# Designed miniproteins, single chains, continued (3), part 47

Each design is a single chain, and the fold is of that chain. pLDDT is the mean over its residues in the fold that is shown.

## One batch from the design tools (miniprotein)

Design m9723
Fold by ESMFold2-Fast:
Structure m9723 (fold): chain A 88 residues (1-88)
Amino acid sequence: AEAAARAAAEALLRAAEALKDDPAAFVALLDEMIAAARAELASSPHPELTQRLVEALERMRAAVAAGDEAALRAEAARLAEIVAEYAA
């Protein structure tokens, strides 16, 4: 089950749209994706990757809330790397 990877990809896709219109909507979306990833962690075949995914999403949320573009960019790159590990 690549549920966490799918959630991450969905979060990235919708984050691009929400960030243009409403940063608060982007934070809300990240909160939902974090909750979904945490739920997946309990039954994940790759708990280390799923935990890293949760942490990356939480850091992205914090970066958006703080207006820290550099941190957001760094965590987005980390998220993409984690998603790639799930796909492999």
Scores: mean pLDDT 70

Design m9724
Fold by ESMFold2-Fast:
Structure m9724 (fold): chain A 81 residues (1-81)
Amino acid sequence: TQDDEQLEQAKVLLIEGEKYFKEKNYEKAAELFEKAAELAEPVSPKLAAIAYRKAAEAYEKLGNLEKAKELRERAEKLEKE
């Protein structure tokens, strides 16, 4: 189904994001984690929350603390629902 495809794509993007994060390419990691979160959000709020938290961690590494806080707050709202 479309939902299954979005979920699988989000998981692939999370794995790719983790690879770039380990390589210290935090800009690319943040991009991939945000894409994963956006794809996951309508089908799995729980997976989207995980992806937003990983994106926040990447933004912290980039020194963008405001963006990191915003993404964590978004993740918390998704976990509450």
Scores: mean pLDDT 87

Design m9725
Fold by ESMFold2-Fast:
Structure m9725 (fold): chain A 60 residues (1-60)
Amino acid sequence: MITASIRVGSVTVSGRAEGDEITVEISGAKNEEERKKAEEAAKLLELYIKAQRAEQLAKL
């Protein structure tokens, strides 16, 4: 299982890969600017998790 998290200010972005699905959750956003930055971080985190999953699947 692949999980990763990143903190942007007071906001936490958490990602996980379950089967063929990747889920990313954002928590702790206090304002729209923090939420927008967290959404950008969430996109990068999702790409990172996809890359890690592909690497592990290729290793099998």
Scores: mean pLDDT 76

Design m9726
Fold by ESMFold2-Fast:
Structure m9726 (fold): chain A 55 residues (1-55)
Amino acid sequence: GEEERKKKKEELVKIILELAAKEPLSKEELYKRAAEKLGISVEEAKKLFEEYLTS
């Protein structure tokens, strides 16, 4: 549901920010690692992050 999508988006952003703070990674590598942690595709991770930035 939308609540699950919202929680997944928040978790994705949290993971990306934590990774970016710990080491200098490219945007592609950040998406890849975050996607792997959440068990989703890199494309899904990118879409969720873009939705977060525009919402």
Scores: mean pLDDT 78

Design m9727
Fold by ESMFold2-Fast:
Structure m9727 (fold): chain A 73 residues (1-73)
Amino acid sequence: SVEERIAALEAELKAKTLPLAAKGTPEARKEALELTAEALREIARLLREAGDEELAALAERQAERARKAAEEL
């Protein structure tokens, strides 16, 4: 299901970002935000494919915020 695919993407993102959060450096935070933005864009695509335009729009806004935060670092 779309929900299972999203859960798998969230699990992969968590596995990739957890070591970066433990590092606590600005460079690690930037990488984590870039990975988060990428994952949220893919989640938005899957949500739109499933017809959930409202959640897709929310995921896209969160992706944009993460990308902008990464650019500020």
Scores: mean pLDDT 87

Design m9728
Fold by ESMFold2-Fast:
Structure m9728 (fold): chain A 90 residues (1-90)
Amino acid sequence: AMTPEVEAEIYIALGRMALSVGLPELAIREFERAIELAGEENAEALTALGEALFAAGKLEEAKEYYEKALEIDPENELAKENLEKVKEAL
């Protein structure tokens, strides 16, 4: 059965695919849909949205989402690494 949680995982996978083929604006839309379904406290989805925003050149927004992900999961290594990359680019 298709639950909102499973549907959110599909949108995360679609967003990651969009990033891999150089379509960050599409990835942003897919990750925003995942957050709507999984809830705003999903650190994985917030980190993924930050990655898409960074790829789109929206550095200040990317920083905000990585910081939000780390408030939810302070030990998220991907969010920590990506936050450092954003700080270097700012």
Scores: mean pLDDT 82

Design m9729
Fold by ESMFold2-Fast:
Structure m9729 (fold): chain A 86 residues (1-86)
Amino acid sequence: MKVTLTFTGLSPVQEIALSLKAIGLELEGNNVEIKKDGDKLTISIDNLSKGQVLDLLKLAEELEKEGAKVEIRFDGDELTITIDLK
């Protein structure tokens, strides 16, 4: 399964933390691509297990509870999560 995470309005500390999480997923054998454009960070991860997908969904839920605007789209075997932090 492929998951694409798009973040807007990240602090530098949040951006570092998410980049480290993405590197961790790459070390677990997933294909990871990180793109930064201004204040927008896009992380694309392929070959995720069901457990890894659930962990990313829990991260999105936690950020939504902290006041982020979260949009989730599912199309076949691809999941897109858009997170706006202001």
Scores: mean pLDDT 80

Design m9730
Fold by ESMFold2-Fast:
Structure m9730 (fold): chain A 82 residues (1-82)
Amino acid sequence: NEKVIEAAKHLTEAKKALSAGDVETAIKHLEEALEYLEEVDDEKAKKAAEYVRKAIEALKKGDVETADKYLDKAGELLSKLL
């Protein structure tokens, strides 16, 4: 599924941005990942989207540790769809 592949790419770029301390760029990539995932009619993609939304909320609160945990959960779900 091309949309799952694009979402996974944006999730990877978001994680790279977080490693560099660039929270704004990370949030932009996560919002792009959400846009792709919301178009996928699959339960694992819907759960991954929920984890991405929770990661964005955590980042907006300055909680990078919680965000990273949610992104790991999202990535694990997406890997099962690839």
Scores: mean pLDDT 86

Design m9731
Fold by ESMFold2-Fast:
Structure m9731 (fold): chain A 84 residues (1-84)
Amino acid sequence: SNMEKAQELVEKGRELLREGARYARKGDFEKAAEKAREAAELFRKAQELSGDPRYGVLAERAERAAEYARKGDGEEAARILEGL
């Protein structure tokens, strides 16, 4: 079902957020931003499949974390990613 597919995308997205946080903590801001953006894309797809606005909120927060990582604020990026 679309709901089951959305849940699988969310689970994969959360693993990408954990990877992104690890990269941010290590100072690899480019990879942290990449993982956060990949997670956001999966959350957007989950929102399209499920209609659940909570996944849109996850995507927006992951996108915000990617912006902090891109700007070199790894601590704030990691904090956001770990809180998702």
Scores: mean pLDDT 89

Design m9732
Fold by ESMFold2-Fast:
Structure m9732 (fold): chain A 64 residues (1-64)
Amino acid sequence: GPIDEAEVKEALALIYSAIGDLDFEKGNYDAAIESYRKALELAKDNPELRSYIEQRLKEAEEKK
């Protein structure tokens, strides 16, 4: 059947969020910030996910 664009965006947002978390845990804060920014653009219609990513983004920027 047809793939829902919103479902694809949600999946990509989760993938970029996970990549950001991986880079964050490795101390690659600039790479984490880039991934979190991409995740936020894809998660525009998910406020809970956006709140999580925004918190992680702030922490990454504070650790630079």
Scores: mean pLDDT 83

Design m9733
Fold by ESMFold2-Fast:
Structure m9733 (fold): chain A 55 residues (1-55)
Amino acid sequence: DEVIEEAVRLAQKLVEEGLSPVEAVNKAIEFAREKGLSEDEIVETAERVARALGP
């Protein structure tokens, strides 16, 4: 899903700009919700973002 990939890139950029990982995850979830993703897709977005920002 292209929107999920965009959300991951957004979160990575926000962390680079000085946001905490938690704030970046929350911003990515808001982005996915605004793009009209389902609740299941939003959960997948949060998991993928957390995985990308982790070790």
Scores: mean pLDDT 82

Design m9734
Fold by ESMFold2-Fast:
Structure m9734 (fold): chain A 92 residues (1-92)
Amino acid sequence: GEMAEKAAQEATKAAESRGGSGTAKVDGTTVTITLTGVNTETMFGALAGAVDAEFKGAEVETRVSGDTMTITIKGKDEEIAAEGAQAVADGI
């Protein structure tokens, strides 16, 4: 929903502020954040946020392929999905 989309957009903007680019997709209670051209520090920040998202009750999958990192956050509800996406944004 709207809260998860807002948090996902914040992650995208955070990636851009670090010299990379980002895209975000929200599908129900699943948020997918894709970071491209980001440096190692930004990737570690995103991973720290992903760990925080898991502590908030989300199921999180991270994949790295070349210069692209994909983080998939699945909440039981929209609030957990949004909190997880925000944790990733805050980590970046």
Scores: mean pLDDT 82

Design m9735
Fold by ESMFold2-Fast:
Structure m9735 (fold): chain A 73 residues (1-73)
Amino acid sequence: STEEAFEEARKLLLEAQKIADSLKDPEKRLNAETAVGVGQIAFGVGKLAGDGEFALEMARKALEAAKAGTAEL
């Protein structure tokens, strides 16, 4: 359901935020924080439009960007 998509998106954004907060490299942290911020904006837009799939897709992209920040050289 649309509400389940929003709940999953919120959980993914919280996970992405925790990863971003754990990053010690300022550039990687900024990139992750930017992706989380974009995901949070998309969540709000999705809520206004009733589009849970859009919110979920953007939350997944934010999480992947945050995870990329944990990659070794």
Scores: mean pLDDT 83

Design m9736
Fold by ESMFold2-Fast:
Structure m9736 (fold): chain A 78 residues (1-78)
Amino acid sequence: PLGSKEDVEKIYEEIIEKAAEKLVKKGIISEEEAEELKKALRDQDEETVNELLKKYPGELEKVLQEADKLLQEEAEKL
């Protein structure tokens, strides 16, 4: 029964967590920046997300695009 806004938000949080972890494992961002990114995405803080994109425009944007794709795949499976 995935279809409510709350269910989508919960899956989005999990995808954000995985995306941030992947960025840290690749050495693109620090663990501290990953926590900042997770909080900013969860809180819809576009200013903080944009600041991080300015530091890592190609790499961070690519991982965020992959996270959005994963969110769509999770929504389709359920």
Scores: mean pLDDT 71

Design m9737
Fold by ESMFold2-Fast:
Structure m9737 (fold): chain A 80 residues (1-80)
Amino acid sequence: MIKITIITSDGKVIELEVSEETTVAEVLRKVLEKLGLDQEDIDDALSKLKNPELTVKELIEKTGTTEFTLLELVEAVNNF
């Protein structure tokens, strides 16, 4: 289990414990759910990601950190 910290656009800090195999798209889903977004809005946002299969393990290996903004997570899924 990996602890990952997500900072939202309004400065809210969300800590999640996930497996190494958990996708960044799934982390984004959990964060958006905690922010109170409707399932339809979450599904629309996630449908626009270019690399939804990027894992938390791959993200950490590429960045060397476990702390990300929401924007950084979206950029990682679109660029890695």
Scores: mean pLDDT 81

Design m9738
Fold by ESMFold2-Fast:
Structure m9738 (fold): chain A 95 residues (1-95)
Amino acid sequence: SPLEELERLLERAKEATSKEELYDILVQAGDIVRRVLAELPKGSEAYRLALQAEEILGLAMIYLHFEDDVEKAKEFLIKTLERVIELMRRALEAH
C-alpha cells in the first residue's frame, strides 16, 4: 500500500541523523506519490490531492537544500510527510 510505504518513511525520518538520510527519504516519498499519480484519472479530485502532495514534497526539497540544521530539517520533513500522508489518504478515498 502506498500509505503503508509513506508511514514507513515517516518512521525512518524520526530516526534519521543526517541530511543525506532526509534527502533519501524525501526522494522515496516523491517516487511513491508519482506512482499513485500515474494511476489516477487526470482532472479528478484524487489527482488534484495527490498533485498537491507532490508540490509539498517539492517545496520540502528546496527547504532541505537551504537548511543546514539537521534537527530543523528533520522536524520540517516529519511535518511534511504527515501532511503528504493526509493528502494521499484523502486522494485514495476519493478514487
Scores: mean pLDDT 90

Design m9739
Fold by ESMFold2-Fast:
Structure m9739 (fold): chain A 57 residues (1-57)
Amino acid sequence: DEAAARAGRRALLRQSVDETAAKLPPEVGQKIRERADTADEDGLRELLAEAVRLAKS
């Protein structure tokens, strides 16, 4: 089921975003999680990349 597979991929991406955001200052992490709530799969990939970049800075 493609729909189930897409939902699973989105859920895993969201989990990765949340885990990475937890490593950031609380204010920054909260803003990232808020953006994740309205993001599609591609948006979550971009957001994860941004969160990783912020964590490395």
Scores: mean pLDDT 82

Design m9740
Fold by ESMFold2-Fast:
Structure m9740 (fold): chain A 59 residues (1-59)
Amino acid sequence: GEEEARERARARAAGGAAAATDLGLGSSQKYVDAMRGVEAETAEEAEAFMNRAGELLGG
């Protein structure tokens, strides 16, 4: 359902954030906190972070 889709988007965003942090792209503490915020805020924000992770991993 829609909730499952949101949960998947958040999980992907969290995974992408972890990958970005591991690549040393910025302050890990700062980015981890931002990604946790996305999980609590909206699926829309989670999708935005996932797109950024996709660019880093796919491009």
Scores: mean pLDDT 61

Design m9741
Fold by ESMFold2-Fast:
Structure m9741 (fold): chain A 87 residues (1-87)
Amino acid sequence: NPMKEIIETLLNLPDGRDLTPEQAKKRKEAIDALINLDTEEKQEELLESLVELGIISEEEKREMLENLSPEQRIPAILRKINEYLNS
């Protein structure tokens, strides 16, 4: 599942400023892959994968799909992943 692979890449990288250049490159590539999810269908697949992994609730998925534009969803998803890593 390509969506789960992107999420797992972000989850397996250390948080914050302690990234090596190689880890920073992997993080950038994963974030770029998320930003390139410019269709509602692909963003819904990403949100479904986040619910399956327990990073967000089904309610949070619905709120993002109903209340945010496609351009707003990816930044919100990145915030949720960062919140999960820091909890």
Scores: mean pLDDT 78

Design m9742
Fold by ESMFold2-Fast:
Structure m9742 (fold): chain A 95 residues (1-95)
Amino acid sequence: MVTLTASVNVKLEKKEEVEAEAETEAGQRVEAEAETVEKPGGVEVKVTIRAPAELARGGLFRVTLTFKDSGEKATVYVAASAETGVQAAVAPLVK
């Protein structure tokens, strides 16, 4: 298993519990978790994905975030670099 992390700035007024579900572009499910951190200007969501190494290298993961207090859902995409599980930025949430 390889661990990938990404930080997403979320347009939320307060910290709330978040649930993460992640899958590859091919629709294979992988382990994911998310935590929220309050920052000046909004809430940051830190997403952690744990995937087999062959899926983590150079792949794109679709992550569905469910915010428990508001009931809002958002989809973000996390791109993994090929070698060390380093990952690129994800799209910001718009609601």
Scores: mean pLDDT 66

Design m9743
Fold by ESMFold2-Fast:
Structure m9743 (fold): chain A 84 residues (1-84)
Amino acid sequence: MAEEKAEEMVEKVRELYEKGDYEGVAKLLREAYESGDLVVMEKVMETVAELKGEDGEKAREAMRKALEGLTPEELEEAEKLAEL
């Protein structure tokens, strides 16, 4: 189910973030967005947004880079979720 996939995706994002693999985080977020799984994407973005300090800022930057290939409308929506 979408919720179960979202939880697994969040766990993978956290693991990559702890390793300092921000490019890996960006790749996972992009895959979720391209699959059209909005629930997965929203949970991944919420997890990244809750990260604090310099590490949290790097994670958000990686997220934005992953979304650069999206339409302007999709990117704006993603940025709004990240600002939560």
Scores: mean pLDDT 65

Design m9745
Fold by ESMFold2-Fast:
Structure m9745 (fold): chain A 56 residues (1-56)
Amino acid sequence: MKKAIATLDYVATDPDQLSLKKGDEVEILEEVDDQRYKVKKNGKEGYAPRLLLKEL
């Protein structure tokens, strides 16, 4: 299972995006493109920017 950690807070602006707080661990479900991952946190799935996620 591939995991990442949020390096900054992120506030979702669209319903398909997932809000994150600095230090949140997420599961990487899919590498969508060069800008975005599809991630899962606490049973909720959504898109998050790759640039603020550090792969573990």
Scores: mean pLDDT 80

Design m9748
Fold by ESMFold2-Fast:
Structure m9748 (fold): chain A 77 residues (1-77)
Amino acid sequence: MKVFSEEELEKKPEMVKYLEEAQKAIDAGDLETAAKYLEKAIELYPEHRSAWAGLGQVYKKLGKEKEAEEYFKKGKE
């Protein structure tokens, strides 16, 4: 199983911060800002399911159903 390294511990606060900022932006209806924060979280940790699922939800709300389905698919697979 994968374990966290010293580098991952340093990067974790930024990832959590991006996910929290994305959630706040979604709640505020600022979907473009939410998408940007979720994309940053995925850049740091592409295996993070919550970030992919969040992008899927954001793109669905933006009316981009095809892009939303691709993000949901990446979050599951």
Scores: mean pLDDT 72

Design m9749
Fold by ESMFold2-Fast:
Structure m9749 (fold): chain A 73 residues (1-73)
Amino acid sequence: SIPVDPEYVRKNLEKIREEIDRLLAATPDPERRRVLEEIRELLEKFAETGDLKYAEEIVRLLREYREKLAAKA
């Protein structure tokens, strides 16, 4: 597996946004939705500011989301 890092987020910003929006539309679980909504907000802030701190926080939350999926599988 390729580790998601801030450079990956920068290069794939629009694709990540589209995937998050698709997951939100398909996800009824409120805890998973909260994490996805927070990622979406950070993606918008990163798009507006270009500040890498938002990209770093997106990477952290994507890891948390993945861990929540693994824990319930």
Scores: mean pLDDT 76

Design m9750
Fold by ESMFold2-Fast:
Order: structure tokens, then sequence, then C-alpha cells
Structure m9750 (fold): chain A 98 residues (1-98)
């Protein structure tokens, strides 16, 4: 959705928020543009760190086969949400790929 990207970029110029950067990152992720997705997830996390933000950052790194960076992102996600079984499994899977 090129139109949705343009709309989000326009909103970000007016008022940059973690949610808008997260939405833009998620949209680039859906398009298979994982490097761009990582840039926007990092900007979102700088403004407001969330377990979900770090989890998607980790998933984007997995898609680029950057397993050490994915492990670091999932470990930070688990610091924010320690009992999340899906994050524990994602971390274990990433470690197996090393």
Amino acid sequence: NEKKIEELEKKIKEEPTAELYFELGALYFELGKYEEAIEYFEKAIELEPTARGYALLGEAYIRLEKYEEAIEAYEKALELDPDNEALKRALERAKEEL
C-alpha cells in the first residue's frame, strides 16, 4: 500500500510518535523490506520501548538471517514480558540457527 506509506510519512513529519513509526515498520515488513522495517522499529523503540516492538525487530532480523541481532532483540522483549511463552520459543529457535 504505497498510499498508506505516504499517509504515515506525512503524519510522522507533523508529529513523530512511536505508534506511527511502528505502523510504518510493520508495513515495510509486510512488503518484505526488512532493512527498512528495522530502521522504523528502532525509531519506534527509541521513543517507546515495548515487548512487541522488540519482538518484531527480532523477527525482521530472522528474515535477514541476522541471528545474533535477533537473539538480542528477543532477550530485550523478554525483559519487558518475562512470562511470554511465544517470545521464549522465538529466542530458542533463533539460538538454534547459530
Scores: mean pLDDT 87

Design m9751
Fold by ESMFold2-Fast:
Structure m9751 (fold): chain A 61 residues (1-61)
Amino acid sequence: SLEELLEEIRRLAEEEKDPTMRALLEHEIRQIEELAKRDPELALEAAKRVLEGARRYMAER
């Protein structure tokens, strides 16, 4: 589940035309991976929020 969410975020980052937003998504992925080592449940929730925000941003611009 977490791995699937992170893969989807990576896919969105690869398709992102704005280098700043791409860098932010890559940074969020790294933060979530690090968080998962300490709190996998919180990491899963963070991944869901990042994915929702990225999809909304890309859909509305």
Scores: mean pLDDT 80

Design m9752
Fold by ESMFold2-Fast:
Structure m9752 (fold): chain A 80 residues (1-80)
Amino acid sequence: LEEAIKYLEKALEAARAAGNQRTVDFLEKAIEALKKGNLVEAANYVSQALKAARDAGIMEAVKALSEALFAISKELYKKN
């Protein structure tokens, strides 16, 4: 989870630098969901942020978001 949050924070920096408020809004919601342990909600917001970042051409955010989504997916796949 800490790894996924770091990737999302990296993507947030890139989105803010690009001035893309749509990607920023989805990233902030994804980080909040992860901090609350809501992995499903976090994955949904990360997917929306990834689409917004791709549409805006923010490649650094796209890369970080892809790594965050992979990390979240690994946690969702893990069974007790």
Scores: mean pLDDT 83

Design m9753
Fold by ESMFold2-Fast:
Structure m9753 (fold): chain A 75 residues (1-75)
Amino acid sequence: TAEVDALVQQALDHLKKAYEALREGNYEEAIEHAQKAIDYAEKALSLDPDNERARALKEGGEELLKKALELKREK
């Protein structure tokens, strides 16, 4: 549906911003964008539980969040 597609797009946009922030060493921004990517992906999954793109974006967001938290703790 158009609503699910919009939520998936929001999750993707935030995941891209999280990767960019992580690459630049902006760990706090990477954490915030990764959290938003997870939130939008979860909203998409609440409407369409079988949406593989939303599931992949949630998993990607969770992986990036773990890396950003670890790097922030290391520094």
Scores: mean pLDDT 88

Design m9754
Fold by ESMFold2-Fast:
Parts: sequence; C-alpha cells; structure tokens
Structure m9754 (fold): chain A 94 residues (1-94)
Amino acid sequence: MEEIRKELESFLTPEEVELLKRYAENLTDEQIEALVKRLKESTDEKEQFKLLLILYYRAEKDPERVKALLEGLKDHPNPRVQELVRKLIEELEK
C-alpha cells in the first residue's frame, strides 16, 4: 500500500497531496467519469499519475466503484499506468 502511494505522490508536495485527497472525497459520479476519460486520453505521464492518485484516494470512500473503473484501465497505453492499475486492483481485493 505505502509503496504505490509513495510512487504516485513523488511529483507532489504535502500541500498538493492534502488538496487532492479533499478533492477526491468530494467528487460526484459525473466528475469521476470525466476523470477516468481524461486519464484514458492523456499523454502526459505526470497527469496520468495525478489522476490515478485521485482515484486511489477516492477508493477509501467508494472502493467498489473505483475497482470497477480500474478494471477498465488495465489496457492503458502507458505500461507504467498499467502496472500501477494492476497493483491498485490487487490492494482493493487484498
């Protein structure tokens, strides 16, 4: 758990981490769907990691929804995102 979080947070300050956690907690279903679409269309690895981190934080409130969304990301074109998605699914299943 800690290793995935640290990898995703490596581009962020502690203040940015707190803001993203708060943002994730207050996401509507429509905003979550828009975030997943953006993650699929983005070609910027830092943006992909940030969006994936937001989904990770949201899993604390809504693990079943986040798991279903991560399953749809298993074929992401970035192999690093594919690996992180697989690890996050494994963590949500335990």
Scores: mean pLDDT 78

Design m9755
Fold by ESMFold2-Fast:
Structure m9755 (fold): chain A 101 residues (1-101)
Amino acid sequence: SSAMAEAERYLAQGEAAFLKGDYETAIKYFDKAIELAPEDRLRLRAVLGRAEALAKQGRYEEAIEFLREAARLAREILPADEAARLVSVLETRIAALRSAA
């Protein structure tokens, strides 16, 4: 769909901003990607990107909420073994951010 193509462009813009250290701009683009993406791998990537950008800003509680949303989405859309691996990584990341808060 055209909305999917737009979501992909916003995801790419968010990832580019993140790599440049422009976390405020990255969050805005990830939010646009999330708004337009169906609940699929693209939305999962955007939610993960938003969480990491929030963590880079020291916004740990908000980052944790987006990591929890990513874990929920992963369980719904990914094959069980892939979901289990990603959720394990996300739970470790959440624990690390809780310790840094």
Scores: mean pLDDT 90

Design m9756
Fold by ESMFold2-Fast:
Structure m9756 (fold): chain A 105 residues (1-105)
Amino acid sequence: MKEELERKARDLLWKGEQALVDGDYDTAIKYYEEAIKLAEEVDPNSPLTAEAYLGLGRAYLKKGDYEKAIESFEKAIEVAERNGDRFSYILKEAKELLEEAKKKL
């Protein structure tokens, strides 16, 4: 059960990334929101949950929804900070993108 949900969440993260690359930000947002729901059901403090929030923030940033991008990046940072060095790459990217989104407000 847990492994199935984690696998499905990872598939949704991949689909979200593909939609982002294709410029389909609404589809990317949908996939990342579904990935967050599944990842949080498995473990709200996992790298998967942090990656899903980072992806959602990137999609909102690209769409120009800066307030929602900020909220998503802050969630990614919150999860990443609880997990130390293993999530340093997520933490760094989320902090950089959070600063970018704040400059757009």
Scores: mean pLDDT 85

Design m9757
Fold by ESMFold2-Fast:
Structure m9757 (fold): chain A 137 residues (1-137)
Amino acid sequence: MAEAAAAVGNYYYSLGDKENAAIWFARAGILAAREGNVDLAIEYAKKGLELDPNNPLAYTALGMAYLARGEYDKAIEYFEKAIEIDPNNSLAWLYLGKAYYEKGEYEKAISYFQRALEINPDNEEAKKLLEEAKKKL
């Protein structure tokens, strides 16, 4: 599915629509990261940033890719960049919480999961992770 999102990005790029191309390459990066294809996630996220250096979805994709590699500090840096650009990016807050959870910093993880739920109250993954983190205290 990541390659299908990238194909949409290439279509918008061929039309000269760099803004929509950047969004779809960033979405392709997020999908590739979810599929466990870290190298492809980084490639698509970088294409998104080349077209729009302030794309918060592309930074979220980079964070997810580095989190999948176990590079927690690097993942945190990219998620912090995503939320600096868009503080309402619930996905970036969720994955920032996951990165701190993996580092054993459960109080920080709880805070970020709560922020993700303030933005998106119906996020079942954030609710589950919040309860798991609370059990670690």
Scores: mean pLDDT 90

Design m9758
Fold by ESMFold2-Fast:
Structure m9758 (fold): chain A 57 residues (1-57)
Amino acid sequence: SAAEREKIERDIRIAMLRMEISVLRLALPKLEATDADEAARARERIERLERELRELE
């Protein structure tokens, strides 16, 4: 059904968002040590992804 497809698509998007957030958080300490500007952009991306995740949950 359309509702089941929408739920599956949402679950996949949630999983993808969680994975990207995890990867960025793992990279963040290294970025903070080597490139403050890139670290700031990574934090902004994490915040944006976390906001999107909350909207889907």
Scores: mean pLDDT 87

